Designed miniproteins, single chains, continued (3). Designs and how they scored, part 55

Each design is a single chain, and the fold is of that chain. pLDDT is the mean over its residues in the fold that is shown.

## One batch from the design tools (miniprotein)

Design m9892
Fold by ESMFold2-Fast:
Structure m9892 (fold): chain A 81 residues (1-81)
Amino acid sequence: SEAAQRKAEVMDELAARLTALTGPEVRKEMEAARRASVANGPQTGVSIARALGRKLSATPAAEGVREAAEEAARRLEEIAA
């Protein structure tokens, strides 16, 4: 359906942003955050981005990750409404 297509587009965009922003040095933090998000909820990609943003808040790259996750979360909530 149209709603399913819009959700897929938002998730694809978030995945692309996370791939562009994450480097080898960030992968250890991503693995730790992923284990926590898998244990606690179904929004793995969004949870990873938010956790990375919190841990690496001193860097511009981490701030970009947090903003991308928040933007995607808001768009998904808007589609669900």
Scores: mean pLDDT 60

Design m9893
Fold by ESMFold2-Fast:
Structure m9893 (fold): chain A 89 residues (1-89)
Amino acid sequence: SEEEALARELARIVLDGDLSRLEEVLARIKQLSPARRQRVRDLLLTYLGLPPDAARDAAELAALLQSRGRPPLSPEVATAIAEALFAGL
């Protein structure tokens, strides 16, 4: 599914630090409905080996994403990803 593809791209960005597609992926996530953003978030956490409820808000997600990289993601990148996934109506 598109949600699975976006979640796998985000997992690659988080784990490997490859930012080449970050802007494109975030733009697409922001166009999704809240329910579809929730599905991407849940799948991303699963691909990172975390439970779906591991992050309650964007700040908690950003901290988790930063901690998961083999080089850590920058705080700015982690925050951008987390805010896109938790974007309100």
Scores: mean pLDDT 81

Design m9894
Fold by ESMFold2-Fast:
Structure m9894 (fold): chain A 60 residues (1-60)
Amino acid sequence: MEIKPNEKEEPVLLPADQLPKDAKSKISGKPIRGGAVVDPKTGEIYSGEDYVYYKKTKKL
């Protein structure tokens, strides 16, 4: 996969094969399977549901 420069604060969708083994969502702590959302500023990994919550509250 080509790395394109992303200076925006947009979440990055990672396919399952690019996730760390047993990656856990930052908010819920549950294992993530399939796609995940990564905050490009912090590198924190969220499930899609958890990222929606994070975006609403902006808590880490």
Scores: mean pLDDT 61

Design m9895
Fold by ESMFold2-Fast:
Structure m9895 (fold): chain A 89 residues (1-89)
Amino acid sequence: ETVEVPEKVLEIHKASQEVADYWAEKNPSASSEERRIASGAIHGLIVWLVEKKGLSVEEAKEIVLKWLESKSSWEKAVKEYIAELEELA
């Protein structure tokens, strides 16, 4: 069966994978579990920026990449994302 996936969902998946690969390259000592957690957070943040903040997939990708350049910026972004998930749960 051919399931139609919206183009935007495919673009988000591709951007998330590219950013996750970048994170893995910068963190070569990371465990499989740490990589899984980071990949999930990256995907969630890109979805949040695109769907909730109205940014383009390209803009969301660039913002998440900038957050990954600083541990403090990344930790702050993850905390804000988790807080939003708790409100939606």
Scores: mean pLDDT 74

Design m9896
Fold by ESMFold2-Fast:
Structure m9896 (fold): chain A 64 residues (1-64)
Amino acid sequence: GAMEEDERALERIRKLEEQLDSLNRVQLEVALHELQELLARSKNPELREAAQRLIARIQERLAA
């Protein structure tokens, strides 16, 4: 159901955060697109907040 889908998305975000330092530019750009798509379709506040925080971190790394 929707709750299980949101939990899987949150787990995916946690794994991306853990792997963030090891991702190359292409992988960061793919992750950014994935998270932006998730934000466009999700209404879950916790999931949106987690995705927005990770998007900001990825954008910071891509700007450096």
Scores: mean pLDDT 83

Design m9897
Fold by ESMFold2-Fast:
Structure m9897 (fold): chain A 69 residues (1-69)
Amino acid sequence: DYELQGQTLGDKMYERDVEVGMDREHTERNTTMRTMMYTMYSLEKKESSVRDSSNFGSTMGQQMGQKMQ
């Protein structure tokens, strides 16, 4: 059973993530792809925060531009 096997091995090694343990065989077979997906997920979350900051600056620029007409 993937879930039980994952919990036994995942609890200490897989960052206390049962979902990662459940996907053990897929992770073991395609470790690089799985790791890349986790990395991309983290980057996407960070990009969302950065994008909000860029959007905020763009909005301020537009308001200032209109005021300086």
Scores: mean pLDDT 50

Design m9898
Fold by ESMFold2-Fast:
Structure m9898 (fold): chain A 115 residues (1-115)
Amino acid sequence: KYQEEVAAAEKKRKEEEALSREQLEKEYEKAKKEVEEARKRFEETKTPEDAIELARKEVELSYWAVKLGKYDEALKHAEEGIKYAVLASQSPDLDLQIEASMLIMGASVMKIAAK
């Protein structure tokens, strides 16, 4: 009886972990696609507005990578986010400079979380 109850609890835990992981993996794959789309847009336009959008998507991808324990990928995408945020900060638009500073801070937090 105890062994059957333990087996049932273990199976349920594995099913719940698999569902949670599937949801995290779906968000991660969605974020990867959004980074690809934002990168293509920036390569076509070269605008500070598209640079900030790419930086935002890179930081978001870094967040999902941290949640999945993909720390090397999280670090890489946080650094790319900083790179494009710095690029956007070269705009004379104060709102873009402020958003770039916030994204650099967010990416720095992701780098610390990736360790």
Scores: mean pLDDT 84

Design m9899
Fold by ESMFold2-Fast:
Structure m9899 (fold): chain A 96 residues (1-96)
Amino acid sequence: MEEIIEKLRELIEGAKELAKESKDPFLKQELELMVEDIERMIEDLKAGKLSDFQLMLQMMSVVAGALAASRRDPRAEPLLEKAIEASKLALKYIKS
Protein backbone atom coordinates (compact mmCIF):
# COMPACT_ATOMS: atom_id res chain seq x y z
CA MET A 1 0.00 0.00 0.00
CA GLU A 2 2.72 2.55 0.94
CA GLU A 3 4.51 1.91 -2.41
CA ILE A 4 1.24 2.64 -4.29
CA ILE A 5 0.77 5.92 -2.37
CA GLU A 6 4.42 6.91 -3.07
CA LYS A 7 3.98 6.31 -6.85
CA LEU A 8 0.67 8.22 -6.84
CA ARG A 9 2.37 11.17 -5.06
CA GLU A 10 5.18 11.16 -7.67
CA LEU A 11 2.48 11.21 -10.37
CA ILE A 12 0.76 14.20 -8.67
CA GLU A 13 4.08 16.12 -8.55
CA GLY A 14 4.87 15.39 -12.21
CA ALA A 15 1.35 16.32 -13.34
CA LYS A 16 1.45 19.61 -11.37
CA GLU A 17 4.82 20.57 -12.91
CA LEU A 18 3.67 19.77 -16.47
CA ALA A 19 0.40 21.70 -15.90
CA LYS A 20 2.38 24.79 -14.77
CA GLU A 21 4.68 24.63 -17.84
CA SER A 22 2.01 23.72 -20.42
CA LYS A 23 0.61 26.34 -22.80
CA ASP A 24 -2.11 23.86 -23.90
CA PRO A 25 -5.28 24.75 -21.93
CA PHE A 26 -6.83 21.32 -22.58
CA LEU A 27 -3.75 19.45 -21.33
CA LYS A 28 -3.56 21.75 -18.29
CA GLN A 29 -7.22 21.02 -17.44
CA GLU A 30 -6.74 17.23 -17.92
CA LEU A 31 -3.65 17.26 -15.65
CA GLU A 32 -5.41 19.35 -12.96
CA LEU A 33 -8.38 16.94 -12.95
CA MET A 34 -5.97 13.98 -12.75
CA VAL A 35 -4.29 15.54 -9.68
CA GLU A 36 -7.68 15.99 -7.94
CA ASP A 37 -8.73 12.40 -8.72
CA ILE A 38 -5.41 10.96 -7.44
CA GLU A 39 -5.52 13.08 -4.25
CA ARG A 40 -9.02 11.72 -3.50
CA MET A 41 -7.81 8.17 -4.27
CA ILE A 42 -4.91 8.51 -1.77
CA GLU A 43 -7.28 9.77 0.96
CA ASP A 44 -9.75 6.92 0.29
CA LEU A 45 -6.89 4.37 0.32
CA LYS A 46 -5.62 5.69 3.69
CA ALA A 47 -9.17 5.56 5.10
CA GLY A 48 -9.66 1.96 3.87
CA LYS A 49 -12.70 3.06 1.82
CA LEU A 50 -11.71 1.44 -1.49
CA SER A 51 -12.62 -2.15 -2.38
CA ASP A 52 -10.14 -4.05 -4.61
CA PHE A 53 -12.50 -3.51 -7.57
CA GLN A 54 -12.85 0.24 -6.90
CA LEU A 55 -9.06 0.59 -6.57
CA MET A 56 -8.53 -1.12 -9.96
CA LEU A 57 -11.22 1.01 -11.66
CA GLN A 58 -9.65 4.21 -10.32
CA MET A 59 -6.15 3.03 -11.37
CA MET A 60 -7.46 2.28 -14.89
CA SER A 61 -8.90 5.82 -15.04
CA VAL A 62 -5.53 7.31 -13.97
CA VAL A 63 -3.66 5.25 -16.61
CA ALA A 64 -6.17 6.33 -19.30
CA GLY A 65 -5.71 10.01 -18.33
CA ALA A 66 -1.91 9.70 -18.39
CA LEU A 67 -2.10 7.96 -21.79
CA ALA A 68 -4.27 10.79 -23.20
CA ALA A 69 -1.80 13.38 -21.85
CA SER A 70 1.22 11.52 -23.33
CA ARG A 71 -0.47 11.41 -26.78
CA ARG A 72 -0.92 15.21 -26.60
CA ASP A 73 2.55 16.03 -25.15
CA PRO A 74 5.60 13.68 -25.11
CA ARG A 75 6.70 15.34 -21.82
CA ALA A 76 3.82 13.41 -20.20
CA GLU A 77 5.35 9.98 -21.10
CA PRO A 78 6.99 9.71 -17.61
CA LEU A 79 3.50 10.22 -16.09
CA LEU A 80 2.18 7.26 -18.11
CA GLU A 81 5.11 5.10 -16.95
CA LYS A 82 4.46 6.03 -13.28
CA ALA A 83 0.71 5.39 -13.69
CA ILE A 84 1.43 1.90 -15.11
CA GLU A 85 3.87 1.18 -12.23
CA ALA A 86 1.25 2.27 -9.67
CA SER A 87 -1.33 0.03 -11.39
CA LYS A 88 1.07 -2.96 -11.22
CA LEU A 89 1.69 -2.31 -7.50
CA ALA A 90 -2.09 -2.10 -6.89
CA LEU A 91 -2.61 -5.45 -8.67
CA LYS A 92 0.19 -7.04 -6.58
CA TYR A 93 -1.36 -5.64 -3.38
CA ILE A 94 -4.83 -7.06 -4.28
CA LYS A 95 -3.33 -10.52 -5.03
CA SER A 96 -1.46 -10.61 -1.71
Scores: mean pLDDT 83

Design m9900
Fold by ESMFold2-Fast:
Structure m9900 (fold): chain A 85 residues (1-85)
Amino acid sequence: SEKELEKLMREAGLTPEGIETVLEAVRVLKEGKGEVAGQPVDKEHAKNMLNVIMLALSQRGVDKELLEKISKLIKEITGVEFEVP
């Protein structure tokens, strides 16, 4: 659920703005198009944004197990799989 994803992202140290960006990107992946931070984005851009965010969290030392939980939940919501660094 989006609520569970929001909780995990908070545990990973994402800001409220960062959480909003991830949730908007997840909605684009589910619906096929939409906006992220007020900019029109397609599925490919949304997927790339999520990959960049996951990589940035990994580089900041966020636990791999937590990143794997986030990735798995995004896959359950959207059907799209993400690499965990």
Scores: mean pLDDT 82

Design m9901
Fold by ESMFold2-Fast:
Structure m9901 (fold): chain A 70 residues (1-70)
Amino acid sequence: APDAPLPERVTPEAVEAMRKAAESIGEVYGDEELQKRLFEAADAALGRSAAEVTRLVHAAMEGKPIPAPP
């Protein structure tokens, strides 16, 4: 099928890709505080669902604290 379901949980490889994306985004925006928050969101993403990752990234971009893991 063209729309294969995504993995239920974020893998370590996905975390590494997210960290690289966060570094690139922080460089483009020139905001070290945003970059730091995006790195924290990426590190918190391991084992979480895609919906939870979206919340973490939105919180980081809005300057809100990253929620602790359950």
Scores: mean pLDDT 68

Design m9902
Fold by ESMFold2-Fast:
Structure m9902 (fold): chain A 95 residues (1-95)
Amino acid sequence: SPAELEAGIVAGVAAIKAAVYRLLGDLRGAALAALRGAIEALEIDPSYAEPARYAAAMLEDAGLTEDAAAIRAAVDAGDMARALALLRAAAARLE
């Protein structure tokens, strides 16, 4: 669908930005880029779990292991509304 394609493009761009931050040694910047991308992708396609999982991995790399675990638990439970709320809370904390 057009929404699936748009969400995929948003997620792909965010993954590239996060990879650049990681290459520069900015793990918190990488996590924030991944979080922002996941939020935008889930607002377009709420069923698209992959960006939320990627953001959780970037949070774990940045040492935000509790935020990462909470997001993964929500995604694994299929609670995408909770996953989105947790992604927003984590992004606000890093800004």
Scores: mean pLDDT 90

Design m9903
Fold by ESMFold2-Fast:
Formats: structure tokens, C-alpha cells, sequence
Structure m9903 (fold): chain A 74 residues (1-74)
């Protein structure tokens, strides 16, 4: 199994749409888990990495703060 984490958390406001890019990953399908700064899981998505990167978009931030993404290879 391969796991990659976004290079740094992104800071957003409650209700905002945001996108996190994870670089340095082999092309393929991944399970993306989005966490808040408390380590609570807020979303799970399947994403495709292409050209060494994957992008994960959350349409609405549940609260103000920092979020990070963990990718797990499928």
C-alpha cells in the first residue's frame, strides 16, 4: 500500500469550496481522506492521480480552520 499526505494543511473559512493538490504520487486511483486540524475525518473521495499529482475538492468546508488530505492507493 502507498500513502501520501498533502505537503501542508490549507486554511479555509466555513462554507468555502477548496481544492488540495497532492504531488509526487504515481498515476492511478486513490482513496482521498480529508481531515480537519483535530484529525477528524470530514470527507472521503476516490480520485485519479495523473502526471504525478492528484487534486481533491471539497465543495463546502464544515468549519473554519486547516484541512489536509491523505491519499491511499487502491
Amino acid sequence: HMTAVSPEPIEVKKGEKFTVTVEGVPDGEYLARVYNEKGELVAEKRVTASGGKATVTLDKAPEDGKYYVVLESL
Scores: mean pLDDT 77

Design m9904
Fold by ESMFold2-Fast:
Structure m9904 (fold): chain A 90 residues (1-90)
Amino acid sequence: GAEEAMRAGGEGAKGALKGGKTGSESSGAAISVIGGGVGAALGARRGENERARREALIGGRAGSLSSGTEEGKKAALEGGERAARAAEAA
């Protein structure tokens, strides 16, 4: 549930950071994905699965747009999608 959404966001953020070792864009991507995961976890705890899923996807997309590398972009999107699925299952 909420814990899985947080974990998925964190894993996406780690992928984004790995993809851009020196870029400020990679840090932005990580923050956006983590934010989406946190939003998803909070929404799931309130029984607001639709809002939690939406926030996870928004975070992943924002992280993707902020990433300077293809690996970081993909990791951010995948992290958001995993967090969204975890929120939906909560």
Scores: mean pLDDT 60

Design m9905
Fold by ESMFold2-Fast:
Structure m9905 (fold): chain A 56 residues (1-56)
Amino acid sequence: SLDDEARSLIQRTALKAHEEDGSGLTIAKAADDGRREAEELVRRRREEERREELLR
């Protein structure tokens, strides 16, 4: 589902930051970036779904 995909994206971004640097600042920034990316992903997917529904 889109929610699961968005959540996974946020989690992966945070984990990657922990592996690379481990600092609290880097992890927090990565989590924020992942959240914004997840929001945009959900928005774009919803838009595409509506367009595809109209085409079919």
Scores: mean pLDDT 70

Design m9906
Fold by ESMFold2-Fast:
Structure m9906 (fold): chain A 80 residues (1-80)
Amino acid sequence: MSRLEEILNEYLARVQEVLDDESLSAEEKIEKIQELREETVERIRNSGAPPEEQQRALEMVELMTQGAIGEIERQQREKE
């Protein structure tokens, strides 16, 4: 795997662990996912990959992050 594929796979796995952790509140899940996103963005920027590949990886991270947060926010609203 390329370094970017490795980084993206690690991010996906960690986000899934946060989503599956029923002991965490919605707020705690969002906070952890945002922290993981920031760490992953920094790793992508420092990967040494071509700018075009970095851009695609950053777009994938953003889509995964938005999807995860959106799911958490839906669950939070349903518990109102």
Scores: mean pLDDT 82

Design m9907
Fold by ESMFold2-Fast:
Structure m9907 (fold): chain A 117 residues (1-117)
Amino acid sequence: MLKEKLKKEYEEALKKYEKEKEEILKEIEEIKEKLRKANTEENKKQLEELEKLLELIEKDAEKLEKEAEEYFKKALELAESDPKKAEEYLKRALLLLEQAVSLYRILLGIAKVILKK
């Protein structure tokens, strides 16, 4: 059944997204802890900037997560009446989750560069 297939694909993608997000946030927290322990004015400014970037990324990612859920719901609604459009909407939902995790990957990259200096 198409509806069950769409639901499974979205739930698997969402679970993968949540796991990778949690792993990235844990690594960022470890970087923040290292910056706190060094206790220099430069590291304090870097920590503040990293926290501002994290706040911005979390807000942008949450917006993408919400849009993904909305496209997924529309896909389920169309599964019986318009299967092709339902699959297109699911594909859009999956791309939005991929965009959200990419934002976290960029943030982690920035955090790692800050730590190396």
Scores: mean pLDDT 88

Design m9908
Fold by ESMFold2-Fast:
Structure m9908 (fold): chain A 103 residues (1-103)
Amino acid sequence: NPNLEKARYFIEKAENWFSMSEEEQRKVIEELVEKYDLPEEIAERLLELIERGDVNSASLLLYGIAGYYGGTSDEDMDRTIEQLRKYNRVPELIEAMELLKNR
C-alpha cells in the first residue's frame, strides 16, 4: 500500500527528527519532495520551522503529513487545526496543516 508506506516513512522521520542535525533535516525534506510527493509549499513551511529552530513544530507537521497519507479523516484534520489555532502556537504550522487538508 503506497499511502501506508508514505505514512510510515513520515512517522519514522518525525520520531527521529530530534536526533537529526539541521543539515540532515534539510536533506530529509528534499527527499520527501522528490520521492514522497510532499508539496513544495509544505516543504517551504518545514524549512521555515527548521530555520527558526522550532524542532517540535516541524515534528508535529511530519506527523500531520503521515496522518494525511495514512487516511486521517477531514474531521480529524479539522480538529487538529482547531487545537493548533486555539493554542496559537505556530502560524506556519497551522498554514501547512491547512494546505495539507486542501490538497
Scores: mean pLDDT 75

Design m9909
Fold by ESMFold2-Fast:
Structure m9909 (fold): chain A 149 residues (1-149)
Amino acid sequence: AEELRRRLENGLDPNAFDENGESLLIKAIREGKVEEVRVILEYRRRNGLPFFPVAPDEPTINIEDFLDALGIPEEVREATLERLEELGIAKRDDRIPISLLPLVLIIAYVSAKELGLDTSHIENLLKARGIDVSKVEEVYEVLKEYLSR
């Protein structure tokens, strides 16, 4: 985390995308690097940057269609959509950039868990996208801290 902070202060581009189309922030989120997520969000906040960089011409998907196609239960979908709006990530019927889909799945997982519903299907979706399930709740708490009003 300290090395990442120094690199950002010394000119590392916080808006760069890697060869997989992931920003520094989304990669840290996917890999469960909770302290790096905090460092990146703090840097972006202090410098007046949007929290989530998006590439020009990045493909987008309708968020409700995405959740439906993945077989997310209706109760979890509703809770997920409410949380996405509260965090300022997406509104109902919005199109979301493909790079931000890990955030949608993380919020769906947390929503299912808080509702006391089976998380097995969503855990499999997270694993299929290379997301560290063991760190999802800790990552969500950091996101909530920075993105909530």
Scores: mean pLDDT 83

Design m9910
Fold by ESMFold2-Fast:
Structure m9910 (fold): chain A 64 residues (1-64)
Amino acid sequence: SEEDELIKEMEEVAKQLEAEGRDELAAALRDLIKTIRSTTDPEERDRLLEHAKAVVKYLKKLLS
């Protein structure tokens, strides 16, 4: 699913952040993954997924 692909990308970005010593950013991204996985409300989950997409785009720009 698109959600599974996004979570996989978030995990890859978190690993890269950890490798670069950006531990607080990596922890924040991992916390966002946990929040998405624990969210039972569909509307809140959709909002979190849109937020996560923006966060991943921003972090990828920082890492490039």
Scores: mean pLDDT 85

Design m9911
Fold by ESMFold2-Fast:
Structure m9911 (fold): chain A 76 residues (1-76)
Amino acid sequence: MLLSDSQAQQISQQVQQAKQTQGTQAAIDVMAQQLSQLTGASLSDARGAAKAVMDSKGPLSEAIKNAANSLSQVNE
């Protein structure tokens, strides 16, 4: 199932909190766990997607939605 705007915003908030309190690597780990749990992708694949999201220049919520969509398409 594609990630909703509200779910992407919730993940974005959790990721930003982790980044501010524990740094970028903790933010990547938090995002990877959420993406893996939502899409069924491996934690390794989710970490790759999370790193790409953190490297993006756009809004985190949009990058998270794109990453979740990409990971869910791998099940085809």
Scores: mean pLDDT 77

Design m9912
Fold by ESMFold2-Fast:
Structure m9912 (fold): chain A 83 residues (1-83)
Amino acid sequence: MSLIEKIIEEFVKKFVEWFEENLEELLSLSSEEAQKKLAEVFEKVLEEIEKKTGIKLSEEEKIEAEERFAEKLREILLEKLAK
């Protein structure tokens, strides 16, 4: 894997872990409030990883990270709601 791919993977993993830990709180919020909080945390986690690595993601790489995150979120929600 390239360094960028590793960064995206690490970002998705960290954000998924945060999401799982905060799922109960997020489900108690309105859809609008939950989406706003998710967007804020996404930006903060991304900025933290960029600062630690010294590497800035391109717009295309950010979109890829968002898509991978959205896919993992859907999987987690389905798993948690099914059990």
Scores: mean pLDDT 73

Design m9913
Fold by ESMFold2-Fast:
Structure m9913 (fold): chain A 90 residues (1-90)
Amino acid sequence: MEREAAREAARLLIAGAPVEEVQELVAKAASLSSEERGLILAEEELRARAAAGAPREEFEELLERLRRELEANRHPEIAELIRLVEELLA
């Protein structure tokens, strides 16, 4: 439930929910690593930008940047973000 709590907290924050509602979800997600929390927040921010009608070029530029980062360090979190951006562009 920790990843689910972090993801719900991210969605609510992006949607402008009140701080007190988000605080209980953040507490449930506290045992996740900073990297895992960062990935979840980044994923939900990307989904929110897509839902808001961000231009395709923004995602294409991000995809190229993430691919360069993956070549440099090969971290799993970057690979997961690449998969999401590719999905949003499909």
Scores: mean pLDDT 79

Design m9914
Fold by ESMFold2-Fast:
Structure m9914 (fold): chain A 61 residues (1-61)
Amino acid sequence: SLKEELEKAAKAIANSGVEVPDLEETARRIARALGVPEDKLDEYTKYIIEAYKKAVEERKK
C-alpha cells in the first residue's frame, strides 16, 4: 500500500543515520515522489514524519 511504501522510505532514511535538516520538506518530497495526491499531501507528510521519528527513537536503543 502507499502508506507501507512511505513508512519504508522513512525507516530507510532513519536507519541511514543521516541527519535530515528539514524533515518536513524531505517528507513532503517523498510523498510527492511516491504519487500522493495534493489533497492528501499534508496527511501523508505527517505520517512520514511520525514514522521517521519512531524509527529514529528505536535506532537510539
Scores: mean pLDDT 77

Design m9915
Fold by ESMFold2-Fast:
Structure m9915 (fold): chain A 74 residues (1-74)
Amino acid sequence: LPEVSGEVKGDKLTIKTTADIDEEVGKGLARLIKEAAKKGIKEVVIKSEGSISKEAEEIMRKAAEEAGVKLTIE
């Protein structure tokens, strides 16, 4: 997705997006959160300029909880 960028600093991953995060995008980000946790990431920050659906937020928060990652959505 050309509207999504990621930056890693230590054990923190910041994801920036200009697009709305619907359920499908939320599923993709949930997979990314789980993969990042396997690589030693402990915190993921999602910065969205668009809207985030309730379904996407629930999917991402569940993935972070299961992976032991601190999730911040802005």
Scores: mean pLDDT 81

Design m9916
Fold by ESMFold2-Fast:
Structure m9916 (fold): chain A 102 residues (1-102)
Amino acid sequence: EKSILELIAEGVEALRAGDYETAYKYFSKAIEKAVEEGDEEFLKDLFSTPVDAETFTGKYGPYLGLYFAARAAVEGDLARAARLEAAADAYAAAHPDEVVKL
């Protein structure tokens, strides 16, 4: 059984490889596991992250941005997916102490 962080890590690796369907699957499983385990911090970050986020809150925020990027790609909007991934990556690079380490 994979932890929430392990599921996020698998999602990130798949996203970096351009496998958006696998990325979306792993990020979705991380969200499902957070609900099942009552991970309030993860769920607060999810609630605080809009679908077209350009800013992020909390230690999981950028990864939720990557989740929305993967979802956009699966829905066929590759331009939106690229924009959302770039925004999440830029925020994580600018705020390394705020983002949870995988």
Scores: mean pLDDT 82

Design m9917
Fold by ESMFold2-Fast:
Structure m9917 (fold): chain A 72 residues (1-72)
Amino acid sequence: GDQALLDAIYAALKEADKDGDGYVTIDEAVEAARRLGLDPERARRAVEELDWDGDGRVTIDEATAALYEAHR
């Protein structure tokens, strides 16, 4: 169901966050999406729109919501 996809995305992003700071890079979010069988181009566009300060980093919670919305 929708919750299972949300949980899978969150778990994949949390695994990408090796230092535990609650942030992932855009590339890490795109690779997490690819591992889950999601469209990496769609994932990149969704996550890039969240990077308002242009530092290439987003929170796990924001990335999870964006990847879910892009692929539901």
Scores: mean pLDDT 78

Design m9918
Fold by ESMFold2-Fast:
Structure m9918 (fold): chain A 107 residues (1-107)
Amino acid sequence: VLDRVRRVLEEAGIKIAEVVGVETALSPDAGTARVDVITEDGKPVSVLLSVNGAADIVRAFLEGRLTLEEAAAHPDVTVAQALLAIGGPIDNPEGTEARLLGVRRRP
């Protein structure tokens, strides 16, 4: 599991020195997995891989049965957005938050 997650993150261009742990988060929404990593810069970072209703797709990509591109192309998958959050600045946090609140924000 850890090795699969690391390969996927590295394939996405995210430089990881070490994976600290992987846990399924106890969330109201099933299919949430938390990945804790140490970046190449030596910084600990947590990422949530969350899929609203498509847990099997996230599982398949974490197991290496799907590429990141294939998983991200699925309409109910937000894996690519979650992975980008650990490798760089959060690019669309307002958009995601606005969706949860039912209102889209324009920053």
Scores: mean pLDDT 48

Design m9919
Fold by ESMFold2-Fast:
Structure m9919 (fold): chain A 64 residues (1-64)
Amino acid sequence: SAEIERLEAEIDRVQAELDAAEAAAKASGYDPELVRRQMELGARLVALATQLLVEKKLAEKAEK
């Protein structure tokens, strides 16, 4: 479905941003602003992954 494709694309984008933020935070010696950004991206990734699981379950039920 379009929604599943959208969520998968967002997860890939957020994961790439999280990886970059983690690398930047480590390189800076854990600058608090960069650590906060890393935490925000991590929380968003969890929320998107949960939405994807729900949408996949709904798509399964629609196909029977």
Scores: mean pLDDT 84

Design m9920
Fold by ESMFold2-Fast:
Structure m9920 (fold): chain A 74 residues (1-74)
Amino acid sequence: MKEKEKKIKEEESKEAAERVSTLPGVAGASIGEDGVVEATPSAPLSPEQLEALLAELTRLQKEMEEKVKEKMKK
């Protein structure tokens, strides 16, 4: 069970990082410790762009967590 959970978390984290890399103002994304997605800005961001990016990152993190929980229940 724990091995399956780890595998699901790794897959979801990878997908989240790929989605983050497609966001405006992001040059790339990587997976940090414990599956935390990190984004590298492509250029200096305006306060509005930064706020939008942070909101989207938060949304993707929550979505990833819910997907992991959903897959673990089935």
Scores: mean pLDDT 71

Design m9921
Fold by ESMFold2-Fast:
Structure m9921 (fold): chain A 90 residues (1-90)
Amino acid sequence: MGEEAFEEGQRAHEAGDLETAVEYYQKAIETLDPESELAIKALVRLGVAYFLLGKGKTANDYFIEAIKRGLSPEELSKLAAEEMAVAAKA
């Protein structure tokens, strides 16, 4: 299920494997209900992973998509900061 893909993406990100994290977060987005909180969180995490890979334009596209699906800019900032902190530990 999409929740398993999200969890695999989180494990890859925590390990510093950003390419694998991107793959699993993409699978999560494809399988989860687009309106679900988990799908929106997957968009933010995918954006952070692309940003850390040096793909800032792609990262921004995913952040904009999360906002379009109902995430506030303040919530986006908080979720992105949390995911950046995870990457900093890896």
Scores: mean pLDDT 80

Design m9922
Fold by ESMFold2-Fast:
Structure m9922 (fold): chain A 77 residues (1-77)
Amino acid sequence: MAKVAHLTLEDTPDAKEKLREAIKAAKAAGADEVVVTSESEELVRAALEIAKEAGLKATGVLNTETAEGVESTRYEV
C-alpha cells in the first residue's frame, strides 16, 4: 500500500520554505507520494518541482473560486 502524505498550504511569504521542510519530512517518514492542496498556482507548481527533486511522486490540487463555484485542477508528476 502506497504511503501518501497530504499537505495543505496557504499563500504566505514562508510557504515555499515550509513546503520544502514538509516534503523532506514526508520522505524521511517513508512516504511514496505527496498530495499538495493550495489556492496558489505558484505554490502548487513549486510543490511538484520540490517533490520531484526529492524523488517523490507528486499530485498538486489547485482550488480556485469562480462564478460557477470552486474548481479543483489536478497536476501530476
Scores: mean pLDDT 76

Design m9923
Fold by ESMFold2-Fast:
Structure m9923 (fold): chain A 95 residues (1-95)
Amino acid sequence: MEDLKKRHAQLALELARRAIEEGERVYKEGGTPGEQKRVHRLAVFAAAAVGSVMGAEEAKKLIDKVNQAYQDGVENLVKVAREIAEKAEELLKKL
């Protein structure tokens, strides 16, 4: 079970880092609605992966933050993706 949690934490970190990269590019260069939706999806999947390790309540909180950030703009999506990446890194240190 610990190995599975570690794998999910690694996936969460990869997805969150991808959301940060894509989101920063969209923010700096401008992006299409499709590119913004891609960043949103990456952040949601990262939040769900963290939640699979931390539990359903934390998953819901992170997903709600991602959905709110999507409404507020790509800068806020990047900020939440960084929070998810930090949580994933902390989990990897403990697993």
Scores: mean pLDDT 83

Design m9924
Fold by ESMFold2-Fast:
Structure m9924 (fold): chain A 62 residues (1-62)
Amino acid sequence: GAAGAAKGGEAAKEAAKRGEPAAASVQGYDTFLEGGGEAGKKGAEAGQAGDAERAAIYSLKA
């Protein structure tokens, strides 16, 4: 739900500041190579913005 998404977003932001956006970016790139195309690109961008939840959503389903 929305409350869970908000908490996930804050945790993702902190994780991203600790260097994890690189991992999220790699995940998005892998999705792109597997045929995710735009979903992979959006996932990588969301990950770099510190929004791992959005990155996951775009990687799984765009």
Scores: mean pLDDT 53

Design m9925
Fold by ESMFold2-Fast:
Structure m9925 (fold): chain A 62 residues (1-62)
Amino acid sequence: GELLREEWKKVAPESSKLGLEKLKEFEENPDPSLTVAQEIGEVMYAMARPYDEADARARAAA
């Protein structure tokens, strides 16, 4: 509902920042044991985390 949308609006800029920071980690310290798909997965996971936490907060507030 509306609580979920409000929480997502709050975390959208944080999600973008976390994704950028994770990309910089791979640029500065590339891990040769990871495939490109695994690196993309790590970036996406970092970006998803704030939304997962927002979902948990919205459910607790409902």
Scores: mean pLDDT 73

